# Ledger of designs, part 21: designed miniproteins, single chains, continued (2)

Each design is a single chain, and the fold is of that chain. pLDDT is the mean over its residues in the fold that is shown.

## One batch from the design tools (miniprotein)

Design m4748
Fold by ESMFold2-Fast:
Parts: C-alpha cells; sequence; structure tokens
Structure m4748 (fold): chain A 80 residues (1-80)
C-alpha cells in the first residue's frame, strides 16, 4: 500500500540519519536513495489511485533529494 511504502521510506531515512551521525556517508547515501525509490513507488501508486497524498509524496521526494545532495557535500568535505 501507499502507507506501507511511506513507512518503509521513513525507516530508511531514519537509518540514513544514524549512518550520517556515525560518519558512514556511503551507507547514508545508499539508504536515502532506497528511501527515494520507495517514495517513487508510492507516487506511482498514488497517481494510479488518484490519491490525495500525491502533493505530500512529491514534497517528500524533493526533501530526500536535498538530503542526498547535502550528505554528498558532507562526504566531500570530510574526505578532502
Amino acid sequence: SIEDLLKEADKLAQQAGEAVHQGNYDEAIKLLEEAKEKLKEALELARKENSPLIPEIEQAIKVLEGQIEQVRKEKEKVEA
């Protein structure tokens, strides 16, 4: 379901946050990209079902894309 995909994405994003805290940037990026894929699956399902959740899912994808870019920048800063 859409709700299950959103919950999976949230769990992956939380795990990514823990990975960032531990300095494991590659794992964090991987987890955030997996979360983004779950949100994309939720968006496709939401569009098929004409769900009122479409705007929230689109915004969540945008937020995750920003988080991925931020983690990549932090990785470069630490490894430079």
Scores: mean pLDDT 86

Design m4749
Fold by ESMFold2-Fast:
Formats: C-alpha cells, structure tokens, sequence
Structure m4749 (fold): chain A 55 residues (1-55)
C-alpha cells in the first residue's frame, strides 16, 4: 500500500540518520511491507547512510 511504502521509506531514513545498522532480515521485511525489492531497500539505506556522513 502507498501509505506503508511512505512509512517504510521514512523508517529507513531515520535508521540511517541514527547510524543504526539495518539487518538483512529487516531489509526483507521492510521490502515486503513497501512492495519493493530487498536489493532496492538496501541501496536506499546505503545511499541514506552516505548522505548523513557527508552532511
């Protein structure tokens, strides 16, 4: 659902901002909730972590 997708994206961004590690199990569950691929969720998290380190 679109609303679940937004919530999942915000959760990934908040975890990255806090410097919290996202496990492979969490990636799969978040991907399932958002209707995204696990690979895409992981790429999003890694990109967010890089942005936080640069800012």
Amino acid sequence: MSDDRVEVVNEILRKAERGERLSDEEVRELAKRAGLSPSYVREMYEAAMQEVREG
Scores: mean pLDDT 78

Design m4750
Fold by ESMFold2-Fast:
Structure m4750 (fold): chain A 108 residues (1-108)
Amino acid sequence: PVEELRAEARRYLDEVQKYADEISKIAPKYKEEINKLVDEIRAAFDAGDVEALEAAKQRFIDTMRKAVAELAKEDPEKGFKAYEYLKKAQENLDRMIEAVRRARELEA
């Protein structure tokens, strides 16, 4: 059912927010940029726009990879933790987008 797929996608979005928040705790100077990127993902999610979600995901990953790399130069332990959270955020983004795509197909 479409409603269950949308609920599943929302749970994955909540996990993305959770991991983004964890990265913000260990890299407070990136908090504003992280919040902006998550807001872009949320806006695309609310619009049900799969193409916008894929673009927002790519922008999030590209920006966060750079932030994690810079953090690792300053503090390798924090960089490693941020990298692990980024991996979990990416996994949940992929599952969220797939759930949104399946919901869209059922409504076609």
Scores: mean pLDDT 86

Design m4751
Fold by ESMFold2-Fast:
Structure m4751 (fold): chain A 70 residues (1-70)
Amino acid sequence: SERDEIIARLRAQVQQFLAQHPSVPEEVKQQLLELVGKMAEALRAGDEEALREVAAEMQELLDEIHAHAS
């Protein structure tokens, strides 16, 4: 389904991001993967509020990773 394709693409993008940022701590990698899981569930449920919340948390985490990148 289109929804499953979106989820698969999201997982692939996050995996690629982590591969490009090997210095990211394991705890942070785990948090990012957890957020991907939450976003996938919200997408499957059609929960727009949950999607907005997870997207905001993911963006904040990505901004923190970028701010500490050397």
Scores: mean pLDDT 78

Design m4752
Fold by ESMFold2-Fast:
Structure m4752 (fold): chain A 56 residues (1-56)
Amino acid sequence: SMEAANAAAKGGASGKSGAAASAHDEYLFGRMTREAAEAAAQAENGKEAAEAALSG
């Protein structure tokens, strides 16, 4: 939907930073494995890079 797409696009840059910070916190508290935290952060980085390329 357009609303979901708009939320995803706006969340891309902000979500990337938030997701990386949250993953780091989860890792520190032992609630997330290093692999899962890194995968989550890099997936978000990849999405933002793809959105930037498509929007440019």
Scores: mean pLDDT 58

Design m4753
Fold by ESMFold2-Fast:
Structure m4753 (fold): chain A 73 residues (1-73)
Amino acid sequence: MKEEFDAASYLLAGATALVMGDYELAVKYFEKAIEIDPNNAVAYELLAQAYEGLGETEKAQHYRDKAEEIRKA
């Protein structure tokens, strides 16, 4: 049986947390989405945006680069 939460559900939860300004919660949900689907470029882009909200500029750039890599693969 599939899990109650899939990658899309975690992306939605993370995006909601991001809009609410809860960047730490957004990171947690996007990390779960990546754990389920590690080739999801959208999850890495949203994770980068959450890290920008936390002021983690280097991590944000790393995940933006990863998202671009996945999209070009």
Scores: mean pLDDT 81

Design m4754
Fold by ESMFold2-Fast:
Structure m4754 (fold): chain A 62 residues (1-62)
Amino acid sequence: SSMEQQRAQAQQEIAHDEELIAELEKELSASTDPLKKARLATVIAILRAAIDYLQKLYGLPA
């Protein structure tokens, strides 16, 4: 069904965003540049908010 397809797409996007967050957190930990750290932290926060939104919208586990 179209709902099943939308849910599957949301799960794929969440998985992709979680992988990206993991990579960004590694880069954040390795960085000594305050501006780069601030930018990385901001992007991570946006991605986490997007994941939370999709989980709530589609009733997916956190």
Scores: mean pLDDT 88

Design m4755
Fold by ESMFold2-Fast:
Structure m4755 (fold): chain A 100 residues (1-100)
Amino acid sequence: AAEAARRAALEAELAAVRAEAARAEAEAARLEKLAKGYREGAKEYREKAEKAKKENEEEAKKYYEAAEALEERAKALEEEAKRLRAEAAARLAAAEAALA
């Protein structure tokens, strides 16, 4: 009796953790898509900088700075996505281990 009740409680907890992991994966995927957009924008600014480099060094510098800012933002989003996945995976592993 007590064993069946404990198992049911752990199964409910695992189901909740799986739902949380699915939400974390969706958020991580969203952040990765945003990061990809920022990296594409950075590439465009670097191309503009290269074209401006011979005629306007100050304008080229501004484009390089814009590209670097977008690359830093992309890196932060990619790191947050990795953190969300790692945290979700650890919680899922702990919940599964509790049932073993």
Scores: mean pLDDT 88

Design m4756
Fold by ESMFold2-Fast:
Structure m4756 (fold): chain A 68 residues (1-68)
Amino acid sequence: SAAAQLRELAAELAKDPRIKAELVGDDTLVITSTLSVEELIGLALRIIGDYPSLSVKVSGNTITVTGL
């Protein structure tokens, strides 16, 4: 399920101290980091590649991930 994929992604991202990932509500993961906008876009593309059932939005310094 999308919720299971979001939890797995959150656990994976928790391994990188530069990235903060928090589950908000049932189906939303909010990712904040100190990375540049270009590096955040790279992270978003990696998430899409690894979790094709998830939808990704990039807004400034924040990546929002939701289930498809």
Scores: mean pLDDT 80

Design m4757
Fold by ESMFold2-Fast:
Structure m4757 (fold): chain A 74 residues (1-74)
Amino acid sequence: MDEEIEKLLAEVERVLDEAGAAADTLPPSQRQLAHAKIVGLRIRAVGAYNERDVEALRQILADAEAFLASLKAA
């Protein structure tokens, strides 16, 4: 269980790092909004990790992946 939650957190962090790199290519106003969303997802992921909530981390990973996909499609 602990190995799974650590892998999920690491994957969320990886996806959010990719989202940050994608956001840096956006105009300043859109970039700031994208980084604000990334920060919100990171805070939620750390909270879920501290609570040992695997299901919450899976949902946050899905949300992060969807956000990254939206940035790459723009």
Scores: mean pLDDT 84

Design m4758
Fold by ESMFold2-Fast:
Structure m4758 (fold): chain A 79 residues (1-79)
Amino acid sequence: MSQEELREAMLKKIKEFLEEAKDDKLKRAEALGALAQAAYEEGDKEKAAELLLEAAELYEEAGDEEKARALREAAELVR
């Protein structure tokens, strides 16, 4: 497999995971975290930070304040 085909396959899986997790805040937050990691690896640090902050908000709404805090710290570091 080419590196580009692998990247496209990963992004497609992450998007499918995100759609599947719409009704579950924790699963949606995990999917957004994975998407943020993919954006960071592509060099889009601003998008990665935004996605990490969105994931942090969902974790906080779900009551996982520890994960929310960790993701906000990660967002600050990737900017």
Scores: mean pLDDT 77

Design m4759
Fold by ESMFold2-Fast:
Structure m4759 (fold): chain A 105 residues (1-105)
Amino acid sequence: SAAEFAALQERILNDPSKKAEEYLRMAELWVREGQPAAPEMMREAIEIAKKNNDEELLKRLKEVLKKSLEIARELAEENAESNPLMAEIYRRTAEEYEELLKEIE
C-alpha cells in the first residue's frame, strides 16, 4: 500500500477535486486487507463530501467507517495481552471512528 499511497498522493496534488474519492478508494483497500482506514483521511473525505452535498459519497464513507470501527475493535482485543500499546492505539482509533459516525448520522 506504500506505492498505492504514493500514487494517490500524486493524484491528489494534480487534482484536489478527486481527493475525497481517492481517500475512499484507499480506505476501501485498507479495510479489504483487514486494516482500519486512517481517521484523519476519513475526516477530510467526510468534510469534502458534506461541503459538496454528496449523499452517495457520504453513504460509502459511512460503510467504510463502520467496517473500520469493527476492525479497530477486533485488533484492540487481539493485541490486549501481547501488545498493550498497540491495543491502546486501536481503542483510540475506534473512538475517533465513533465520533466521525456521529457526524455523518
Scores: mean pLDDT 80

Design m4760
Fold by ESMFold2-Fast:
Parts: structure tokens; sequence; C-alpha cells
Structure m4760 (fold): chain A 74 residues (1-74)
């Protein structure tokens, strides 16, 4: 499970990546988010599922939902 500090760190890293790469494809963002989650200790299958859901939220502009999804892994 992710700590509150890990949730905030991951949220900020994801947001920074997306803001710095406005033309990044969905596949590129999912790949990076999945990798970030695995590095934080989230198991591979959960990381892939969670990354897909986070990217769905980001594509809708729903950053609060993206943060909530990260907290669900804690």
Amino acid sequence: SLSEKQVESLFNMIKSYVESNPNASREEIETIVTWMLQEAGVPEEEARRLAREIVDAIERGDWEKARELLRSAA
C-alpha cells in the first residue's frame, strides 16, 4: 500500500509529466504511470489497472479523481 507521502509524490510526478509532455499519447502516459507505480511498490497487475483508471481520469481533466485513485492503493 502507498503512504500519504507516496500518494502526493506520485500525483505531483504524474501531473508534472503530463504538463511537460502535452502531446504525449495515452499509451505513453499509461506506460510511465505504470512504471512509477511499480517503482513505488505497487504489484504489476494492480499498477496496470490503476494506471489505466488514472489516465482515464486525466483525459477527462479530473485530477481530483486521479488523486483519489492513488489513495485507493494505500
Scores: mean pLDDT 85

Design m4761
Fold by ESMFold2-Fast:
Structure m4761 (fold): chain A 78 residues (1-78)
Amino acid sequence: SPSQVVINQMRQMMQTSSNDERQVLSGIMGNIVMAVNTGDQQFIDRMVQMAQQMMHMNIDQRRQMNVQMTGDVNQVRL
C-alpha cells in the first residue's frame, strides 16, 4: 500500500538520521499509522501525500509537518 511504502522509506531514512531526526520521523510514521487506523481512505491519502512531500524538506520543516499531521489526526479522532 502507499502508506506502507512511505513508512518503509522513512525507516530507511532513520538508519542515517540523528537521534532528533529519528524522533521526528517516528512521529510522522506514528501519524500515518493512526490515519490508517481511522479507515478513512481520503484522510489516509492526504496524510501519505504530506509524508511524501516531507522527503524533500529540512529537519525544521519536517518538525512543522509532524505538528500539522498530529493536529489533523487529533481533529479526525474528535
Scores: mean pLDDT 84

Design m4762
Fold by ESMFold2-Fast:
Structure m4762 (fold): chain A 78 residues (1-78)
Amino acid sequence: MLTLLDLLKAVLSEYKADELVSASTALKVLRKNAGVTGISAKEVRELLEKKYGIKGNRMTPLQAARAAYELLQERAKK
């Protein structure tokens, strides 16, 4: 089972914590380094806007990793 720490380590291996990335860029790294599947850039952006008020397609790697983790947990409930 992927943990939040696994996803954080994956993004921080390629980006600095204060660097701004797009959802697509962060997901590419999460797919490559942590094997994340079944999550789209649109879902990451929508979750961050709805739950955290983060608008547009610029986010920290930590925000992207958190959103991907929450989306994976939601899918695990199905």
Scores: mean pLDDT 80

Design m4763
Fold by ESMFold2-Fast:
Structure m4763 (fold): chain A 100 residues (1-100)
Amino acid sequence: MEERSRELGREILELWREKSEEQAKKLLEEMKKDPTKTELPPELLEALKELEKAGLEEFVEALRKEGGSLELKLSALLSAAQAYDIGKAETLVVKAIAEI
């Protein structure tokens, strides 16, 4: 169906497994160590703004409504998106979210 999305999805999953999973796990543990943290780190907020600009505002809002594991999901997405150009990552993020 979508050869390009398939290929990019495979690569983003591999990066997620190698790097973003470890980074996401550490980021989540850092957040838990600080009980006064009530919001996402500024870096994640910046990434969300860029994703909203790219037309992913519905997706971002849906993640916020889930509440649970939001930090882990966002940190994994951010790590994966940074491995690619943000403009290219927007399509990958939309496709990968169905699995997250």
Scores: mean pLDDT 48

Design m4764
Fold by ESMFold2-Fast:
Structure m4764 (fold): chain A 79 residues (1-79)
Amino acid sequence: MDEAIAKIAESIGLAEEIRKKAETLSPEKQKEILKLVEETLKLVEEARKASKEKMIDLANEALKKAEEARELLEKGLKE
């Protein structure tokens, strides 16, 4: 339970930070990053409504999507 809640909080924090930083990128790159941010937040909402066992799996998927968005942001900032 605590691990799933921690990963949900981490995913939300990453998604918010990424969304803000993505505003400095081109509209095309911003669109790709915001799609991953939206997918992350959708998984967070699903995790919050899920059973205890399913919650950890969804929380892991949300964190993975947030990490993918962060990598895409970093690539965009370097170009």
Scores: mean pLDDT 81

Design m4765
Fold by ESMFold2-Fast:
Structure m4765 (fold): chain A 61 residues (1-61)
Amino acid sequence: MPSPEELIAALEAQLARETDPKKKAILEETIKKMKELVKKGASLDEILEVLQEGSRRLFAT
């Protein structure tokens, strides 16, 4: 399984290539929340929940 750091790096790479301002905002918010959870020592499940919510918001846009 990818580490939380690898997941964050992948999202940051997507953000760097994203041109849609709404999708950029969703990616930035998702990355920020994931980084905060990593700092708090949150479980992988909690980090994945934030990633899944961000993905749902991206697909809805």
Scores: mean pLDDT 80

Design m4766
Fold by ESMFold2-Fast:
Structure m4766 (fold): chain A 109 residues (1-109)
Amino acid sequence: SIIERAKARLEAFKKALELYAKQFEAKGDSETAKLLREAAEILEEAIKNIEDVEKLREALKRLKEIKKELEKRKAEEKDPDLKASIESVIDLVESAIELIEKLIKYLES
């Protein structure tokens, strides 16, 4: 079903964010790691409430706030390798946002 495919994709994004958080922590970037763990927890909540439009809208709002904080962190980062890694996780968060937006649209149709 569309719901099961959305769940599987959100779970994949969650696992990717958790992996990136461990990598940022290992490199001494605890601030970015914290934001990624928060994003992973938001995705876990979205997965648990996959058919609840109000909960999905709340998750969407929180993910957009995390994305803004990551963009700020990217702008402040001087290490080009860490900056590129932050860009990769911004793309992951944006992909999760787009998937949740499509899911909300599907549930309201």
Scores: mean pLDDT 90

Design m4767
Fold by ESMFold2-Fast:
Structure m4767 (fold): chain A 68 residues (1-68)
Amino acid sequence: GPSKEELEAKLQALIAELEELLKDPDLPEEERRLAEEGIAELRRALEQPDAASMLAAYRAIVARRQAA
């Protein structure tokens, strides 16, 4: 599976993408809220102590984003 370093890079890339979305003054309120919540979840995933826990958190976040 992916290393902790690879997962950290993926999480940081997703945070950067969401931060760029938040710079759009025309972003709808619901999308802004989802982006802010997403950043908070991604930052919590970065705090996981090992690759397995981080991968589980990453997969949960991706699944929720695809379902929404």
Scores: mean pLDDT 82

Design m4768
Fold by ESMFold2-Fast:
Structure m4768 (fold): chain A 58 residues (1-58)
Amino acid sequence: MEEEKKKKEEETFEEIRKISDEGSEKANEYLEKGDKKKAKEVVEETNKKNTKLLKESE
């Protein structure tokens, strides 16, 4: 039972890392183009996705 919970947590953290990495890359692309507003939107969307994954894994 403990192993299954740990595996699910590790999978959730792996997904969060991938989403965060993709979000950071997109945000940096917008920042490089000088579009700070779009970069902020990407960061907020990434945070919402990560929060949802964390809540679903609880």
Scores: mean pLDDT 77

Design m4769
Fold by ESMFold2-Fast:
Structure m4769 (fold): chain A 74 residues (1-74)
Amino acid sequence: MKKELLELYEELLKWARKNNKLEELEKLVKNNDEEAIRKLIDEFFEEKGKEKPDEETLEKLIELLKEKQKSLEK
């Protein structure tokens, strides 16, 4: 689970960077805008042709994004 979640997180960041969405993602995470974060994640899965994970996995991915953003501020 942790390995798969970290891999998904890394793919999301790589996709965001390639599509000039990284700044937008960082801003949404800082603002705790979960609705907009979920929308961006939906776009990522659609473009990758991957099935959306279950709600628990999505919540963990959002938590990981928030934790990583908080760590970068230190």
Scores: mean pLDDT 77

Design m4770
Fold by ESMFold2-Fast:
Structure m4770 (fold): chain A 74 residues (1-74)
Amino acid sequence: SFSIQQIIQEGDKHEKEGDYRSAGVLYRKAGETAQQQGNNQLASQYYQKSSEMFQKSGDLQQSQQSQQQSQQLS
């Protein structure tokens, strides 16, 4: 099963390698998983991290989408 910890570890590896696009996808998946588990604070944090990664990769539309997902959690 996909644990949040496993997804985060994969995201961190891609970020260290400069693969910001893959890191963005993985951090978004971590946010989705946290949200499904009812942890809106953790979900918001990983959606923000996803947005930062997509910004670094030049994928501005995906960056904006992840930022909006973070902002909708209250």
Scores: mean pLDDT 87

Design m4771
Fold by ESMFold2-Fast:
Structure m4771 (fold): chain A 58 residues (1-58)
Amino acid sequence: GEEALQKVLKAAQKLNEEGKVAMTADEFKELLKTKYKISDEELQAAADYNRRLAEEEA
């Protein structure tokens, strides 16, 4: 849910601060899992919650 999305967003912000060049979605996902220890289940929960938020805005 929301908790997982917040964790992913925080990790994404830190990666952006590192000044990394544009990377593929697959590479980004692997960094979230390996560097920030975000589980596959948390990534899935974050994606689901983010989709729901997008639907609320749409």
Scores: mean pLDDT 71

Design m4772
Fold by ESMFold2-Fast:
Structure m4772 (fold): chain A 68 residues (1-68)
Amino acid sequence: MSIETLRKIKELMLAGLRAAGAPDEVIREVEELFDKAIESLKAGNKEEARKYLDKAIELVTQALAEAG
């Protein structure tokens, strides 16, 4: 995965959370996890980047399931 691809995924996930009416605190936490994934990828640490990305996707999935 490239940094550009991860950035596009971040934007799509954040847009989805906003559209679903997720709380700002949840949106911010997801954004921070994606930013940590991007930072890890920039450092060449693909394994750490995947861990942060997995956490971000898990949180997005939980937030979308609970959003009204």
Scores: mean pLDDT 81

Design m4773
Fold by ESMFold2-Fast:
Structure m4773 (fold): chain A 86 residues (1-86)
Amino acid sequence: EMTELLIEAAKRLEAGLPAPEEIARLEEELLERMENSDPEERVKLVEELAEALIEALRRLGRPENLALAEKMEENKEKLLEEVKKA
C-alpha cells in the first residue's frame, strides 16, 4: 500500500523517540497537505516525509529500525511513482 511503509516507520519512531506525538502530528499534517496539493506537490511531500523518516530511523539505529529504513529507501522510488500516477 502507498502509505503502509510510512505508517510502519511512524510507529517505529513513536516507540523509540522521546516525542512520538510530534512524529504522528507531522505525518498527519503532511498527509493532509498531500491530499489537497497538486500532483507535483504531492510527490514532493511524500518524498520529504519518506526521507525524514528514513533519516530518523537510521539515527535511532536499532537493527529493526535500520532494516525498515533500508526497506523504505529501496521502495522510495516506487512509492513516489505510485503517488505520481494517482
Scores: mean pLDDT 66

Design m4774
Fold by ESMFold2-Fast:
Structure m4774 (fold): chain A 60 residues (1-60)
Amino acid sequence: AKEVIEERRPEFLERARAELEAGVDPSTIAKRIRDELIKLGVPPQEALRAANEIVEEALK
């Protein structure tokens, strides 16, 4: 689970930054990343936490 998040983090971070630049709401981006992580086998709570951390980093 943690390994999947770390492996995919750069990809999701780049995507989150692009979506923010396009005017997509941070909450919508976090939900999309969370759902994709869940599909990759990450537990829902860990996926939500990782998605929020990625979006927060993208906002910097």
Scores: mean pLDDT 81

Design m4775
Fold by ESMFold2-Fast:
Structure m4775 (fold): chain A 68 residues (1-68)
Amino acid sequence: SMAEEEEARQKNGEALAQGAAISLGTTLLGAEAKQLSETKYEILFKTDAGDYKITIDSSTGKITIKKV
């Protein structure tokens, strides 16, 4: 339905905005970036509240954020 398409579009926009905010934070805080494969990248983001692993899959467009 068009409502489901709009919700999916909003979720994609939120994920992209969160990715951009994390990128800005990692640039300022010295995050470590690692290429896992041709299409997969991992960013380790360290904060006072704990460490986060951000996995970006360019083949699927998926961004996963996991607290470690």
Scores: mean pLDDT 64

Design m4776
Fold by ESMFold2-Fast:
Structure m4776 (fold): chain A 100 residues (1-100)
Amino acid sequence: SLSPEQLQAEIDLGVLAIAAATYLVSLKNLLEKSKDPKVQELYKKMIEKAERLLDRIFELLQQVPTLSPEEAQAGVEEASAELRKFIKEFDETLKKIESL
């Protein structure tokens, strides 16, 4: 059975995956509604980043049962930091689009 720390890591990674997936869906909707090729290119780059982040979170989720409690927590902290960085880049991308 999973340790309490491994179970908590799976819950935390699951929440991060839902957030990343939500951004991915929103970006795909924004891309579909955009008519400007420059704006479309910016959204496509953010979609690629969101897909990589989501893939990494799923890799970490699959590995949690094989990790120590310390390694599982470190994985959550890594994924959380990557999501925060992604959100900042998303906000900066939207501001850049407003300036076009």
Scores: mean pLDDT 90

Design m4777
Fold by ESMFold2-Fast:
Structure m4777 (fold): chain A 110 residues (1-110)
Amino acid sequence: MPTDEELEEIAKEYEEKLKEDPNNVDALVLLGEAYRALKKYEKAAEYYEKAIEVAEESELPELYVKLGEAYRKAGKYEKAIEAYEKAEELGDLAAAAEKAEVEAEKKKLA
């Protein structure tokens, strides 16, 4: 697997590509994945949100699941639940199970 230094260099390269093409969905998703691997979950969520704004409808369920995972890891449980609900509404029935897990985690921290 890439090192943290390699992941930060990859992130910089994707950010430069996004300056040339801000609507590059693949670059936005890969940048989100790079920040997630660096455990920078809130920053990963920001890039998944940008990808959702420009993605094709068929890609939206997967992107909302990635967004929910990033928010869950960031401890933003309510935002994670909202993202999984969007994925479920768009046809990802597995997102309902992910939402239930986040709701259970939130309850344990109450």
Scores: mean pLDDT 82

Design m4778
Fold by ESMFold2-Fast:
Structure m4778 (fold): chain A 72 residues (1-72)
Amino acid sequence: SKLKEEAIETLRRYAELELERLSKVKSPEEVAKAEEQLREELEKAEEYLSTLSEEEVEEILRLAKERLEQLE
């Protein structure tokens, strides 16, 4: 399940960068709301990834890395 772990780590990195970006332009209240939403989405993603095959997780990881590159 290294691919699953890498996928979750990639999604967490995406969330971190998104929150950092938002903290520069949004109110503290909006950032807190976004943080809560991203936490919920990460929990859902972890549960979803646990139901997938290694091949399906590899696909998700590629998509997640593309999104991360857009935020870097």
Scores: mean pLDDT 78

Design m4779
Fold by ESMFold2-Fast:
Structure m4779 (fold): chain A 87 residues (1-87)
Amino acid sequence: MEKFREDARRAARDLVAGSREEIQKAKEYLEKGDYDKAIREAIHAMFLASVAIAAGALAGDEDTVREARKLFEEAQKIYEEALKKKE
């Protein structure tokens, strides 16, 4: 059980880092007017954050769950903005 929780904690932190990286790329694509790529990176960031929430919960890592939830919400806002600007 303990090893499983430690593996889940490590996975959750790695996924949080990946979500942050994809959010940064999505913002860069928005700034450049590449809305299709911004949408794609934002969706990827939301996916990584959602998996991080699940892994963090399994690990009992409330801080990681809280950070992952915040990243999901940030990525969702970028996704919605990119959709609006693409129209």
Scores: mean pLDDT 87

Design m4780
Fold by ESMFold2-Fast:
Structure m4780 (fold): chain A 73 residues (1-73)
Amino acid sequence: EFERDVALAFAEIALAIAKMSGDPAAPYLQKAIDAVRAGDVETALGYLDKALEAAKDNPAIQRAVELLKEVLE
């Protein structure tokens, strides 16, 4: 799935940045990516919402999460 593969690539980059900066969104974004790879869309969407709440001041993480949510919805 091209759109999901691209969205996951952006999410992986955002996760790497979040881990480097100690962003509290990192564990939620990791769980969301893992859920997408497992085919569990409902669990992934839940963790993406948690990542958005945690990353209020991080536009790069917010954009990556929103892109992945759009592809999953």
Scores: mean pLDDT 80

Design m4781
Fold by ESMFold2-Fast:
Structure m4781 (fold): chain A 60 residues (1-60)
Amino acid sequence: TPLSAAELARQQAAVAAAKALMDRGYTPEEIGLLVQRARAGEWPDWATPEERAAVATILA
């Protein structure tokens, strides 16, 4: 099934955001937990604006 250009762009942005978090020392499992918590509206107090922006990109 072909993806729309907008869907492909969103997936590429999400992959780039995940890679940025991995470059900061996060594992794929930790990124998954952070995304799950953000989806539930629970943000850890230690999360930086950059980490919040990356997770928001993944959730978009």
Scores: mean pLDDT 75

Design m4782
Fold by ESMFold2-Fast:
Structure m4782 (fold): chain A 70 residues (1-70)
Amino acid sequence: SPVEEKIKELEKEAFREFIREFAEKSQEVIKRAEAEGKSNREIIELEVEAINEVHKEKMEELKKKIEEIK
Protein backbone atom coordinates (compact mmCIF):
# COMPACT_ATOMS: atom_id res chain seq x y z
CA SER A 1 0.00 0.00 0.00
CA PRO A 2 1.32 3.51 -0.85
CA VAL A 3 0.06 4.71 2.54
CA GLU A 4 1.94 1.94 4.41
CA GLU A 5 5.17 2.75 2.51
CA LYS A 6 4.75 6.46 3.34
CA ILE A 7 4.25 5.58 7.03
CA LYS A 8 7.49 3.55 7.02
CA GLU A 9 9.34 6.51 5.47
CA LEU A 10 7.92 8.87 8.14
CA GLU A 11 8.94 6.45 10.93
CA LYS A 12 12.49 6.18 9.52
CA GLU A 13 12.77 9.99 9.29
CA ALA A 14 11.37 10.40 12.84
CA PHE A 15 14.02 7.96 14.15
CA ARG A 16 16.83 9.92 12.45
CA GLU A 17 15.46 13.25 13.70
CA PHE A 18 15.10 11.85 17.25
CA ILE A 19 18.77 10.77 17.36
CA ARG A 20 19.99 14.08 15.89
CA GLU A 21 17.86 16.37 18.07
CA PHE A 22 18.57 14.43 21.27
CA ALA A 23 22.33 14.67 20.58
CA GLU A 24 22.01 18.46 20.08
CA LYS A 25 19.79 18.95 23.15
CA SER A 26 22.06 16.73 25.28
CA GLN A 27 25.05 18.97 24.48
CA GLU A 28 23.05 22.11 25.39
CA VAL A 29 21.81 20.55 28.66
CA ILE A 30 25.34 19.51 29.70
CA LYS A 31 26.82 22.95 28.91
CA ARG A 32 24.04 24.78 30.81
CA ALA A 33 24.20 22.40 33.81
CA GLU A 34 28.01 22.67 34.06
CA ALA A 35 27.75 26.49 33.86
CA GLU A 36 25.20 26.35 36.73
CA GLY A 37 27.50 24.12 38.86
CA LYS A 38 25.23 21.06 38.75
CA SER A 39 26.59 17.74 40.05
CA ASN A 40 27.01 14.72 37.74
CA ARG A 41 23.97 13.15 39.46
CA GLU A 42 21.87 16.22 38.63
CA ILE A 43 23.16 16.18 35.02
CA ILE A 44 22.05 12.52 34.65
CA GLU A 45 18.52 13.50 35.78
CA LEU A 46 18.50 16.44 33.32
CA GLU A 47 19.62 14.12 30.49
CA VAL A 48 16.73 11.74 31.31
CA GLU A 49 14.31 14.71 31.19
CA ALA A 50 15.83 15.84 27.86
CA ILE A 51 15.45 12.42 26.17
CA ASN A 52 11.84 12.14 27.44
CA GLU A 53 11.01 15.62 26.05
CA VAL A 54 12.49 14.88 22.59
CA HIS A 55 10.76 11.46 22.56
CA LYS A 56 7.35 12.98 23.36
CA GLU A 57 7.76 15.75 20.76
CA LYS A 58 8.86 13.38 17.96
CA MET A 59 6.10 10.84 18.68
CA GLU A 60 3.46 13.61 18.63
CA GLU A 61 4.87 14.97 15.32
CA LEU A 62 4.94 11.45 13.81
CA LYS A 63 1.34 10.73 14.90
CA LYS A 64 0.16 14.03 13.34
CA LYS A 65 1.98 13.35 10.03
CA ILE A 66 0.56 9.80 9.84
CA GLU A 67 -3.00 11.10 10.44
CA GLU A 68 -2.53 13.63 7.59
CA ILE A 69 -1.88 10.80 5.06
CA LYS A 70 -4.61 8.35 6.20
Scores: mean pLDDT 86

Design m4783
Fold by ESMFold2-Fast:
Structure m4783 (fold): chain A 72 residues (1-72)
Amino acid sequence: STLEELAQNAINTPSYLLPKFIERGKEKEAIEKAKEIIKEAEENLDKIKDEKIKEILKKGIKELKKVIEELE
């Protein structure tokens, strides 16, 4: 579905871009951006009615949190 595709792209984009920002010496900017994305995703998680989209978002949040832990 369009919503499922949108959710997947939103989650995948930060994970793809974070390593590139780190390589450019923009580690702090990458971490802050990731934290903002996680916060927005968690705040909107309860508003998602589609179980597939909700699971994709939960998985993305976990993966992004792991990346942040490795950077801190």
Scores: mean pLDDT 67

Design m4784
Fold by ESMFold2-Fast:
Structure m4784 (fold): chain A 62 residues (1-62)
Amino acid sequence: ELSEKAKKVLEEVAKKNKEEFDELVAKGVSEEQAKMILAVNDPEIEVSYNPETKKIEASKVP
C-alpha cells in the first residue's frame, strides 16, 4: 500500500525520469513498480514503511 503523499512523490520521480520510466514499462514492469524502482534508486528520495498506517511512504531528502 502506498500513502497519498508517497503516490505524489513517486509521480514526481516518474516525471523527472520519464525516459527510464518509459523503458521499464516497455520491458513489462508495471507503472507502480517502475515508479518505486526509480524512487528507491534516487539518492534524493527516501522510501520507508510506516508501521502505524501500514503503508509505504516516500519523502525528499533535504
Scores: mean pLDDT 75

